Designed miniproteins, single chains. Designs and how they scored, part 36

Each design is a single chain, and the fold is of that chain. pLDDT is the mean over its residues in the fold that is shown.

## One batch from the design tools (miniprotein)

Design m1243
Fold by ESMFold2-Fast:
Structure m1243 (fold): chain A 98 residues (1-98)
Amino acid sequence: DLAKKAAEDLLEAARKTAELLRSYGHQEVGDRLLELTEKAAELALKANVHYSAFEKPISELFKAIRAAQAGDYETALKHAERAIKILEELVKRLEDAL
């Protein structure tokens, strides 16, 4: 249940981040973030991954949201890209394990 809740929180944070990025002309980054987050959440739940796997990407996405809300879109992009990198690594690891 903690893993399901963490996956839900990750999906919500990614969706909000993607909407903000799209609003500022970064649709490709937002679309990539959503694609990876949906895939990572699906694979992680199938693999019964510990909820801690979601902590770092969630943290990076909240930093992105907070930066965007403060008008710092450059910092928001950097945190979104960090979340993308973490999610790419998570997806690769889970695909190799399944």
Scores: mean pLDDT 85

Design m1244
Fold by ESMFold2-Fast:
Structure m1244 (fold): chain A 88 residues (1-88)
Amino acid sequence: MIDQGRQHYRDGIRYMNNGDYRTARRHFQTARDLFTQSRGPTDPGVIMSYGMLSNSYRNLGDYDTSRQYSQRQQQLRDQAIQRSQQQG
């Protein structure tokens, strides 16, 4: 599962670099789901995938969806920090 998530993330980056933001978005959605299933919602791979989804939607002109993904990325970062504080 982790290797498939990493592969989809890499494919997403490749499509982003080629300007194919629609295909990149699908790969980042799949990477997010695979990382969430294998590592949980606050895994760095999930957080990075939300950032790439925000970028993909912005490049497609969907600014509202881009903002939603950016806000979700920030929420997950805050949750990751809170978990670190609960273990200290």
Scores: mean pLDDT 84

Design m1245
Fold by ESMFold2-Fast:
Structure m1245 (fold): chain A 90 residues (1-90)
Amino acid sequence: MSLEQLAENLEELSRRAGEGDMIAAKRAAWNAFQAAVRAEKAGLHDLAKRIYELAEETERAVENGDMERAYKLAQESARLAFEAAELIKK
């Protein structure tokens, strides 16, 4: 799965998490983790670390039932994943 596809998945999963879908929020954390791995392999080390941190924070928000926080964190992960996808096109 490409970084662009992971970013698109994160955008959709964040929307569903904003609607209270706990499974979508958990999937967003996993997709953010996958995006971090792809960014790291592409040499985008700082961006990969930030996405990884957002993935961990999303997982904690889900564990605490904070769906508003999970939604916002997943949206930020999507933004950074799209940024990473654009950088690797060069």
Scores: mean pLDDT 85

Design m1246
Fold by ESMFold2-Fast:
Structure m1246 (fold): chain A 59 residues (1-59)
Amino acid sequence: ETLEKIAESVERLRARFAAAGHPELQAKADELLEKVRSGEATFEQINELTEAAVAAERA
């Protein structure tokens, strides 16, 4: 369930990056989502993407 919640969060970030016109960040979100689904993702990678999303939103 926690893994599913993390995947949902990454999917939301992906959609937000797509809407905001950040194709490079969308690609990173797609890559991370695959790693989350395969169990290879680390919390550090998830946090890095989340921080990038916050920075893009604040800019």
Scores: mean pLDDT 74

Design m1247
Fold by ESMFold2-Fast:
Structure m1247 (fold): chain A 74 residues (1-74)
Amino acid sequence: MSQEEVVEEIKRLAEEIIEELEKDPRVSEKELQGFKELMESIIEEAKKSSAEEAKRLKTFLETFYKAFKEEVAK
């Protein structure tokens, strides 16, 4: 997988996470803004990173999203 493909997958995953957070009435506007800034930072770092480093960031984000979905389901 190319670095550009990994960055695109990170971007899509970040957009999905933000969309789910926007739908949760318990998430404040300030918290949502903080998450948006964090996702933008991760995407920018992935763009500047090697393919292997970008994959590590993607794995971190996937793990975070899985944990988030499990918490919301309980």
Scores: mean pLDDT 77

Design m1248
Fold by ESMFold2-Fast:
Structure m1248 (fold): chain A 86 residues (1-86)
Amino acid sequence: VDFSALGLEQALILIEELRKIADSIYNKIKKYGKTDEMIEQLEKILEEARAALENLRTKFPSDQKAIERAEEYLKYLEEKLKEIKS
């Protein structure tokens, strides 16, 4: 996904969609066990979330609320991925 072309609202919507996809994968791992494909998909989502955050910082540096929301989501995803890998 190319976040550089997105407006603020569209970027936040995509971050929320990435979170929903990550939560779905996390729930599958929790119920059925982890696979390499699931871990790879979560890592790709983490990379997309980082790209989204950097685009928000670049295009909307004064919008601290949006940046904080993206940072909180990224922290949540990083924490869950670390738990799964450990």
Scores: mean pLDDT 76

Design m1249
Fold by ESMFold2-Fast:
Structure m1249 (fold): chain A 67 residues (1-67)
Amino acid sequence: SAIEAAGKGAAGALASGGASAEEAQRAGDFVTNGDWEKAVALLREMAERAGTAGGRDAALAGAQAVE
């Protein structure tokens, strides 16, 4: 599901140090509230800040799945 995919993407970015727990929670809240565009934008921002290629790829995959 889009909610599950966004959660996995946010968790990957968080694990890489590119995102805070607060940001991961906000991404989940946007998906839950139907704010898909905001969720995608936040996941892409988290991908840009990801400390590893794996974290970046996870965040981008989450954004793509929500889109």
Scores: mean pLDDT 75

Design m1250
Fold by ESMFold2-Fast:
Structure m1250 (fold): chain A 80 residues (1-80)
Amino acid sequence: GLSSSVVAALLSLTKGDLETLKPLKTPLDRTLRVQQLLQEKAPGLAATLTPGQLAEIADAVQEVLTSGETLESVLSRLAA
């Protein structure tokens, strides 16, 4: 299951934020964009995230973008 910090970070992302990640083709580019978005929206949370947790967030975002499911639906599956 995902850590509570990863879940909180994913829940801070809006549908519009996820749209900005769709054209990014590499895991690194997605991780850097996620880090930027979290620093803008939840700087205190962003400061606590490890590189491994940022990668988990990027992977969960990729699952949302590829499955066609909502973020909430994907989180329910990954947090179980």
Scores: mean pLDDT 76

Design m1251
Fold by ESMFold2-Fast:
Formats: sequence, C-alpha cells, structure tokens
Structure m1251 (fold): chain A 96 residues (1-96)
Amino acid sequence: AEARLREIAERLRKAVEENREEVDKMRAEVLAQEEAILAQRGRTDAVPYVREALDALVEGDVDKYAEYVVKIADLLDGGEGAERARAELEALRAAW
C-alpha cells in the first residue's frame, strides 16, 4: 500500500511539472485504477478518500493529501499502517 501511494504521488508530481492536461488525465486514470482495486477488495468505502487525496495532490495541497492517505492506510491496514504511511509521507514531503 505504502509503495503504491508513493509511486502515485511521484507520478502526479512529475505530470504537474510537465503538462496540466496530462495531470488531469493521470488523475482520472489513477482514480479509475484505485476504484477498481478497492471494489475487488470490497473496500469501496475508501474511494471518497482516494478522490480527496488526488484532488489535494493536483492542487498542491500536500498536507491534505497526507491526511487522506493516512485515512486510507488506517482503513486498509489499521493503526500500524496509518503510522507507517505518515512516516513515509513525511519523507516524501521532504524530497518533494
């Protein structure tokens, strides 16, 4: 979960720097992929948080992105997942 969220954030960051239209396309593609994966896991309750996280990331709101990523990790992997996601996001934010 953590590695995938980091990969998504890095891909969106690069797209934002290169082309705004490509950013919108990438966001839609990532959202559709995550919705499909969550549906297969029976966790469609996490979809609204994925949408909010991607919206925040595209808008450059790294703090809101981090909040929603932690909420997703907590829903999927529990408290330990949330704590690890928070640590990984702080490391990613420092590199961002």
Scores: mean pLDDT 73

Design m1252
Fold by ESMFold2-Fast:
Structure m1252 (fold): chain A 59 residues (1-59)
Amino acid sequence: DKETLDLYYHAAKRFAEALGDQETLEEIEKNKDDLDKVLEIARRVGRAYAERFVRVPAL
């Protein structure tokens, strides 16, 4: 599903940018056409963002 891939790709990229995580940004670009990888990265980086900026102990 290309629309789902595009959504998670942009979400992951925005979270990684907010974290200043250049390594994750590079990983996203390398896997931009792989839905499973993009989803995995988006979940990981979104959780890291929430832990740092939302004051939520767990996601």
Scores: mean pLDDT 76

Design m1253
Fold by ESMFold2-Fast:
Structure m1253 (fold): chain A 75 residues (1-75)
Amino acid sequence: SDEEIKKEVDELYEEAKKKLSEAKTVEEIEAVLQEFQKKLEELYSKTKNEEVKKYIMEVAVEIGKLAAEKLEKLK
């Protein structure tokens, strides 16, 4: 259901934040991005609800921003 997809997106976002906070190398950050991009794409394909799709895209963008910020901190 759309509610279950939203809950799974929320759980993925929290896990991505944790893994990005723990990442110590560029390689680890890239691995996190690839993992969560794939998982979010799978959820995106399961829903026809435009609001849920928009939410998934917003979470994907936010994870990307957090990863970019973490990469800058490693310089």
Scores: mean pLDDT 86

Design m1254
Fold by ESMFold2-Fast:
Structure m1254 (fold): chain A 95 residues (1-95)
Amino acid sequence: SAKSEEAARYLEEVFLPRVQELLPEIEASLPPEEFERFFREMKELLRQIGLAIYEGDLAAAAEKLEQLAELARRYGAEELAEAAREAAEYIRSLV
């Protein structure tokens, strides 16, 4: 679907590069054991987001991005939380 391709492009070209940019600062700001838990949960949510986009379930992808924003907020990663909320809003706009 053209909408799924646009969602995938946004994920690959905008959102994931932003996550990669922010990860070193998040790692530096957390104790190693807290970063390990955060990273594990984030990786699982990213996997679910990618799968939802692949399946054309953009509503599920947006919901998982909102869950990622809440995860990021819980660990004090507010720039990542903002990026995830922006991504959820963009994908939701594709409908």
Scores: mean pLDDT 90

Design m1255
Fold by ESMFold2-Fast:
Parts: C-alpha cells; sequence; structure tokens
Structure m1255 (fold): chain A 89 residues (1-89)
C-alpha cells in the first residue's frame, strides 16, 4: 500500500530527527548559542515538514511526497551542520 509506505517513511523521518537531536543535544549546547539556534531551527523545520506530509498523506499524496522530500533535504542540512560542529568540538 503506497499510502501506508508513505506514512511509515514520514514517521521514520520524524523519529530520526528526534533521535539525532536527543543524541547530540548536550554537545550542541556546548558549541555555542548561534550553532545551537541554527540546528534547532532546522530541527523544527524538519518536524513541521514531516507533520505536513503526514496530514497530506490522506488528502494529497503528491503534496505529501513533496513535504517528505523537503523534510529529507532539511535533515541532510542538519546532519552536515552537526558533523561540522562535532568535528570542531
Amino acid sequence: DALEAARQRLAAEREEVLAFYDAHRPRLLELGEAVAAEVMALFRRGLDLATQGQLNALLDQAASQQYLAQAQAVLQELHEKLLRAEAEA
């Protein structure tokens, strides 16, 4: 079921963002307020996009998939920022 698969991907994306934040939160706070603020902004944007994807999964599958793609792009940017910050810690 394509709709169920899309919902599972969106749920996994959200779980990944939460797990990544929980794992790295103490280090992010130690790296300074500016880096922490940027990471938190990307984290919230990723969650918002994933949530919009879930809400649209039943109403507009194309919109849902666009939100998923946007969430993945934001998570990739977040991951790159965290890797750079961690390397400099």
Scores: mean pLDDT 68

Design m1256
Fold by ESMFold2-Fast:
Structure m1256 (fold): chain A 90 residues (1-90)
Amino acid sequence: SPVNSANYSEEELERLHLERLRELARAIADDPEERERLLRALEEGFRLQREAIRLLREGETPETLERVRELGREAEPVAREVAAAVEAAA
């Protein structure tokens, strides 16, 4: 199923994407508590990615690029959490 389509509203696309993150968390983590923790990390990563894309779409200014770099730093602990969960599930 396409995540990006002109036939979907922004809200529908976000819902479909979040549903896919839920499926991914279920596939990686069998423990309910670990799964919920992983899902929250994935959702936060998605939020940061969407914000970075939104900023870049508004214009590639030095201030925008600086904010995108800041979002990248905010995403580092989230990326580590996801990586740790994937490694633990292997």
Scores: mean pLDDT 77

Design m1257
Fold by ESMFold2-Fast:
Structure m1257 (fold): chain A 65 residues (1-65)
Amino acid sequence: PLPKEYPELSEEELEYARRYVEENTGLRFSDELLREMLSYFMAQNNGDIEKAAEALVEWLKRHLG
């Protein structure tokens, strides 16, 4: 069973999301803030880091232009 919340991210997952967000939005977040934001999208995407990173970027684009 997959958790409803994703409380911890691997360093590989965090690094993937960091690069994806920076490359697609130009934004840099602290590891702590990135983990908080990404944990929500990881839970919503059943631990799929690629889909979670895409969802986070789409959320950022909608809210930041």
Scores: mean pLDDT 76

Design m1258
Fold by ESMFold2-Fast:
Structure m1258 (fold): chain A 81 residues (1-81)
Amino acid sequence: SAEQATVEAAQAGIDGDPERVRHAAEKAVELYKKGDKWGGMGAGQAVGGSRATGNPEAHRAGLEEMRKAGGDPSAPPVAPL
């Protein structure tokens, strides 16, 4: 699911494994293109949010891999909750 993909991307970024981030980001983007807009947004927010916890440099490497997969980790939410 998109939620699992976003969690995996965030965790991979913290762990410093860009290959795992790339695979999770690709899955999240695929789900977004199939009509799961919230899944795609969640991927960006999850990776961005993980910056507050863990390794910032590993997270930055993960963001780069997510960008290569076609994701935008800095995409803002479309509406406040």
Scores: mean pLDDT 53

Design m1259
Fold by ESMFold2-Fast:
Structure m1259 (fold): chain A 72 residues (1-72)
Amino acid sequence: MVEEYLENPSEENKEKVIEEGKEYIKKGELEKAAEIFRALLEVDPKDEEARELYLEVESEIAFKRIEDWLNK
């Protein structure tokens, strides 16, 4: 899905990629979700929706890593 959007960027393919990213968030696979939204931003860096989703996921990942580091 992400590959399809990167090779042929369209609003339809973008919607599919966003849905895939949201499914990874729901499954707790935050790193995969971040990679998906990052790929969208590589195509369109000004995409507000993709940026908001990417920043949200990256913030959650960062907080989890800090908590894990502090608890060692």
Scores: mean pLDDT 75

Design m1260
Fold by ESMFold2-Fast:
Structure m1260 (fold): chain A 63 residues (1-63)
Amino acid sequence: SAMEEQAERELERAQRELVREILETGKTYSRDEARERILEMVPEELREVARRILEEKTKKVDE
């Protein structure tokens, strides 16, 4: 769906921005902390969809 596609693109953008901020500031996050920070950077309307996308990707990899 369009909302899922937008959420996925926002997640990619947020991930790239987080990595850049970490490199610029030297601040480090654990995997879980990074995921929460990424979701905070996603628009509120898309956060629920974005969280679901992250959960599905994690489940597939860890399965």
Scores: mean pLDDT 77

Design m1261
Fold by ESMFold2-Fast:
Structure m1261 (fold): chain A 67 residues (1-67)
Amino acid sequence: SIADLVAEIRDPSKSLEQRLAALREALRLMGVPEEEIERTLAQVKTLDDEGATIALEAAARELEELL
């Protein structure tokens, strides 16, 4: 479910790769175009660890608000 993916995106014990994979799957389930998904993930990957964590937390919160 999207709720399970949101929990995984927020999980600080998961690697960045695992959290990004959960974000990709959540966006795909919501019907976001693949080009937009890959652009979003690429942007997160340009950030340092702290910035990436903040971005993932923000994305998870936005996904949760849409449910």
Scores: mean pLDDT 82

Design m1262
Fold by ESMFold2-Fast:
Structure m1262 (fold): chain A 112 residues (1-112)
Amino acid sequence: MKKEEIKKLAEELLNLARELRSVIDQHADQLSPETRRLLRDVVDAVEQLARDILEGKITDPEELVQRLRALKAAIDYALERVRAENPGLQEIIDLLEKIREKLDEMIKIAES
């Protein structure tokens, strides 16, 4: 596993999560309370995984892949919900898609 590439992608995930948090707060009045909670939970999960990687708390490649896949499933669910309920919130959709793409890249590297 290329630790430096994973750390760089974790830093990019942390930046995307911070941007997503800001955008969620800007559009909070347009989101249902349930979808708003889901999006905040997802952003918290992205930030936590990124921090755990950057702090060296994940040492097992299999654990990393499992956590990345679980987070990707949560992102996919959030994307489905936002697309169904708020298709006009393209900024949130775009950020969730970028996070998903970074998670896919990290999984590919971790499985190599």
Scores: mean pLDDT 88

Design m1263
Fold by ESMFold2-Fast:
Structure m1263 (fold): chain A 120 residues (1-120)
Amino acid sequence: EEWVRRLRERLLALGEDDEEGLAEVLAEALGVPKSTVLEALRLAERYAKEVLDHELSLWELAIIAVEAILRKKENPEMSLEEAVREALEKLKELGLLDPSRKLSKEDLVAFIVTLLAETP
């Protein structure tokens, strides 16, 4: 699918710390305002600091934010805060946030693209 390839290319072209660019690309892909993605990223960082003993990269926070926004789209009555907490718990249980795995940016981008492609 052409949009999946373009999304991957756009994400891979972003700098490691380009939060604004990442939020813009994800907002377009998710069909939400950029402010919603930025809020989800901030909530992911806040809650991750409460439950994890290590810091997450911007790209790991992005996976949490994407999962949270997709959950909120399926359950509109859910707050963004609740969606972020549930996304973080699920991703933690799946071992996707384990620092010993040393996932690359390419690995994290592939996961983000998969989430977006399977959950329209």
Scores: mean pLDDT 81

Design m1264
Fold by ESMFold2-Fast:
Order: sequence, then structure tokens, then C-alpha cells
Structure m1264 (fold): chain A 81 residues (1-81)
Amino acid sequence: SSSVKLIMETIREDLLADDPNSEPTILEVVKTLAEMTIKEDLSTKEAILEFAKTLPEKYQKEINEVIKKTLEEVEKEKLEE
């Protein structure tokens, strides 16, 4: 839960800065943090998905793709355990 809050706060602060020059870097950071958080705790998936819905549509697509890929990877690893 603390990791999810940290991700949400980081995303909001960076996006609210509204700096076009930083946008590509912010998106990559968001993707990495979402992947890491979901891999550590799958229960964070719903919180991250709900937060993603509050973002501009362009970010939603990219973040949802990362979430999907991360979930597929985690589920595959679980089945191989």
C-alpha cells in the first residue's frame, strides 16, 4: 500500500508539473514503477488501474499495456512454481 501511494504521488507531481520536455521520461518512470509494484504485490493491480483512469487517455493506453504484460509475466511465473 505504501509503494502504491508513492507511485501515485510521483506520477501526479510529475504530470502536474506539465513539462513537455520531461513527459517521455515521466511516462517511462510510471511504466517502471507500475511493473515493479505489481510484481511485488498483485493486490496493487486494481489501485494502479483505477489511478491510471484518472490520467490523460494517452498515458492510460501505455500504462494499461504495461500492467497487462506484467500480469501475464507474473501469472506465467506462478504456473511454473
Scores: mean pLDDT 67

Design m1265
Fold by ESMFold2-Fast:
Structure m1265 (fold): chain A 109 residues (1-109)
Amino acid sequence: SLARELIELMARAAEEGKDFKETLAEVAEYVASHIPDKIEADIFVSLMRMGATLQVEPSVYAALLQKVLGLSEEERELVREALEILQEGDKNKEDPKEVAERLRELAEE
C-alpha cells in the first residue's frame, strides 16, 4: 500500500528526530518523485508548503495526498491519523522512538 510506504517514511523521519514540518517536507518530496509531470510535482510541493505556513489540520494534507496519489478513503484516513500522531508527538516533545513505533503499528492495521 502506498499509504503504508508514506507512514514508514514518516516513522523513519520521526525516529531521526525530525519535527513535523521537516517530516512534511520529506513526504512532499517523496510524493513529488511519483508525479510524472514536473509542473504538477512542483505545484504539489508548493501546496504542501503553503499548508504548513497556514497551519492547516492533518485532514487537509491527507485530502491533498489522496487526490495526488489516488488513495482509497481507508488509506486517506490512515495517512490523516499518521500526520496527527506526528503533529501531537512534535507538540508534546514525545520520544522519537515511541512516535515511530506508534506510526508503524498504525501501518500494520
Scores: mean pLDDT 86

Design m1266
Fold by ESMFold2-Fast:
Structure m1266 (fold): chain A 120 residues (1-120)
Amino acid sequence: MSLLEEIRRLYDEALEAIDNDDVEGVKQAVDRLFELAKQALDNGDRELFKLAVRYLAAVGTKIAEKVDDPELLEKLREVTRRLMEAIDNGDVEAGKAALDELRKLLNEMIDKYEQKVKEK
């Protein structure tokens, strides 16, 4: 499977997992999307990396809606913007740092989402 096909599949899996309140499915898909984003960046494929980041941001947006946390949504937008700017400027190291920050933020969002699912 190509990186592009695997990234698209993982995005679809993450969205389906959110719709089904499958927290473990969300965690697995998000973790693997971050691994593939790093691979795309290491391969110098900026467009594929940006696509993976856009998919991660879209997943984060859906999670923020589920947890009703506008502050997390604002942080997600800020981190995503800084990440895209770093890559557009060719600063791969800043891009990797921002990707790690995005991963920490999405993990925080997933933890809040898990807590909400357990309250059902």
Scores: mean pLDDT 86

Design m1267
Fold by ESMFold2-Fast:
Structure m1267 (fold): chain A 93 residues (1-93)
Amino acid sequence: VEEAFEKLVEELKERLRRELAELKAKGASEDLILQVELTLRLLEEDESALEELAERYVEKHPEADFEELLERLREERERFWEALRKEAEKLVK
């Protein structure tokens, strides 16, 4: 189960890194780049990266609450990891 999960995470990270590089090369919108970076960072479990993303969002949307946004990002990360683990379990039936 653990090996299947690690492989899924690694494959998704590689796909997202390639997509991110393509979007940057094409001059895609900053919002689209931010969305892909967020997904990649969720897979990496980097807490400081979530804080950086929340800070960049609040900088553009000063009406947003930083702490509330950061908490929501942590919840999304947890749900994403849970979903990936369920997919890995299906592969190891």
Scores: mean pLDDT 70

Design m1268
Fold by ESMFold2-Fast:
Structure m1268 (fold): chain A 64 residues (1-64)
Amino acid sequence: GRREENLRRARELLADPSNPVAQVAREVGARLRHIGDALDAALAEAKKNGESVSEALDKAAALA
């Protein structure tokens, strides 16, 4: 349907290296993923070591 066509077109535009908007979107997405991964890792380590959630959040904030 039209929604699927629009999503496919959006992915093609994001894959276009000549599109500056697509480049910015990729960079923002990469940074958000990195922040999320750092937070998940800090929380998992804190839970394993018996640390508080607030200590885990402070560590994640330092890495972001």
Scores: mean pLDDT 68

Design m1269
Fold by ESMFold2-Fast:
Structure m1269 (fold): chain A 78 residues (1-78)
Amino acid sequence: MEEELERRVERLREKIKRLKELAEKSSSPRKQDYLEALERAEKLLEQIEKIEDPEERLRQLEILEKQLEELEKEILSE
């Protein structure tokens, strides 16, 4: 379980980094909103890593994964 959670955290960290690069290259007037959302996601991921209960940590990771998927769709729609 812990190794799976560590892998998921690392994947989300990589996704945030990738989305930040995409947002930085965007000509969208919403570029700053995307960057702020990604900064909040990064801070939330740090808080999730501190959760001692692995089941709760997994649940929070699933929520963040869904939020990042929606954000990715918005960035790519520009």
Scores: mean pLDDT 80

Design m1270
Fold by ESMFold2-Fast:
Structure m1270 (fold): chain A 104 residues (1-104)
Amino acid sequence: SEELLKFAEKQLKRARERLEELREKLEEAKELLKEGREEEARKLLEEALREAEIEEGIVLIQIGVLKLLLKKEPDERVREVLKEMEEVLEELRELIRELRELLE
């Protein structure tokens, strides 16, 4: 289905953009730590972690929805988008791990 593919691609694009925004916050927090601005860095890390955990939940729901839709209408192109969404989930989980490590 062309509509299903467009929906899946839109969700993947959104997830990738959110992952990049969260990575930028992590890098900004690391720079603040280098400057000795520990309290500002901590606040940004806590905010980024909260946002990343919310995004993990959203991506998990989207993966679940795509898996259900693929059972009704098998589409190899949508399956490839699902695979890319699962890769974004793994990268997001790595980011969450790094954020938690910096907060300890």
Scores: mean pLDDT 89

Design m1271
Fold by ESMFold2-Fast:
Structure m1271 (fold): chain A 89 residues (1-89)
Amino acid sequence: MEPIEIPEDFSEGVKRRFEEVQFLLDLAVEKGLLTPEQLERIRNRLKEAVKAETEDERMALLDGVVSELIRLLTPEQVREVQAELRKRL
């Protein structure tokens, strides 16, 4: 999958949130939890977050993507994702 390029002028908080979302997305793809249609839908949401004019709007859009990805995971898989995020961050 083509990674979403994050502008240099974004805050550290927004950049970190994009990194967390990308990690969650890559893990969901690796575990076979996403259909090609769901993957494309999430990619389009990430592109909309990049286009947002304010940090608050970007964070709200990214939080929406995180919520969608978490809903696709079992509670056990959510714990695995949280453990991997702690290991990498």
Scores: mean pLDDT 74

Design m1272
Fold by ESMFold2-Fast:
Structure m1272 (fold): chain A 59 residues (1-59)
Amino acid sequence: DSDTMNRIIRISQINIRRSTNPDSIRLYQQSIRLAQQGNIDDARRYLDQGIQLDRQSQS
C-alpha cells in the first residue's frame, strides 16, 4: 500500500544519509527503487538487509 511504500522510502533515505558503508547504501537505493515499482515485499527485504549489513560494518 502507499503508506508502506512511503515509509520504506523515508527510512531508506534516512539510512543512506547516516550510513558510511557503500554496500548498505546500494541496498537502501535498491529498496527505494523496488518500493517505487510497487514491489513492497522485496523493498522491505532489501531495507532489512541494508540495516543488518550497516550494523555489522567495521567502518
Scores: mean pLDDT 83

Design m1273
Fold by ESMFold2-Fast:
Structure m1273 (fold): chain A 97 residues (1-97)
Amino acid sequence: AAVAVRRVTVFEDTTLDARDGDHLEASLVGATLTVRLRDGETVTVDVTVLGPSRLVVRNDAGNERTIDLNEPNGTVITYRVSVRDGVITVERLSVSQ
């Protein structure tokens, strides 16, 4: 199984009581990519996927969504995952064979 872990530091954009260094963690293990975030944050993560995979996004409010990424074996695809106010958007950015 291929393992990829990516961390992104997110700065809160509008509050004076914001904490610098809030982190988004994305990890890919085998066919599952898990993204954790704090509810209400806007975050964007670029993820490289090999073959069929599953994206699981969780937030601190207990909301969880699963997205199936059905790609052919041997294809390298980069997805951009954006989460805002618990809404998950997935965009396909690039394909390499």
Scores: mean pLDDT 49

Design m1274
Fold by ESMFold2-Fast:
Structure m1274 (fold): chain A 92 residues (1-92)
Amino acid sequence: GAMNQAIIDRLYSLLDRAKQTTDSNELMRIVEEAERLYEEMKARGASNEDLKEAAEILLDITMVALKKADDSQVSPLIGRILRAIGDILDLE
C-alpha cells in the first residue's frame, strides 16, 4: 500500500545518505533507522514482497556501512548482515 511504499522510499533515501557519508557514527545511526523502518513494516503486516524489498535495501545499507566501518563496528555489522540475509531467505 501507499504507506509501505513511503517507508521503502525512505529506505532508499537512507541508502543514498549512507553512500555519501564518511562518518562511521552517522552510518551506524542510518543502519539503526533503517532497521526501525523495517520492523515497522513487519509490525504493520506488510506483504512478503514489500518486506523482501525492504530487507534487501536494509542489507545494502548495512553493507555500505561495513565498507566504511571502524574496527569496533565490524563485528556488530556482520551480525546485522547475517540477520538481514536470514530475513530475506525466510521471505523467499
Scores: mean pLDDT 84

Design m1275
Fold by ESMFold2-Fast:
Structure m1275 (fold): chain A 85 residues (1-85)
Amino acid sequence: SRRDQILAELDALLAYTDALIDEAERHGLPQSLIDRLRAQRAGLEDLRAQVRAGALSDEQAVQRRILLEAGVTLAQMQMTIYLKS
């Protein structure tokens, strides 16, 4: 179903965010960056729970996923600057 596809995309983003947190911690990156990644992860888990509960339309779920994905992407870009500087 469309909901199952959205849940699979959220699971992939959660796994990606976890990998970024692990990399940031391994390289001793700023705690503020790690905390922000953890906050994004919490937002993704909240969205996943709401989607599973049927609390959101597919359109609302996709819009919220895009915004959370943008936040993770911004954090990853900042992380890349630290790692390559």
Scores: mean pLDDT 89

Design m1276
Fold by ESMFold2-Fast:
Structure m1276 (fold): chain A 92 residues (1-92)
Amino acid sequence: APLPSEEEIENELLAIIQGLLDIAKEYNLPQEIIDKVREAFELLAAGKYREALETLLEAIDEMLKVIEDEEVKKTLERMRETLQRLLEALEE
């Protein structure tokens, strides 16, 4: 597959960051998870796409440990798959 543009990566990451913050707020998740998602946003703003992707993957893994809602888990798993695909594309 062709490599995604920086704009496409940025737009996908911004959408995932917003979705994760919304879930974290709705389910009153630990501040450490919220801080990790915010760290990923700061890394993205600094152009550190790989580090932002890795930080978001860690945040999703922590969220999956504490969230019991099956539909939210499916949403997080889809976000995780998207982030892994983007990370693999950056490693090519």
Scores: mean pLDDT 83

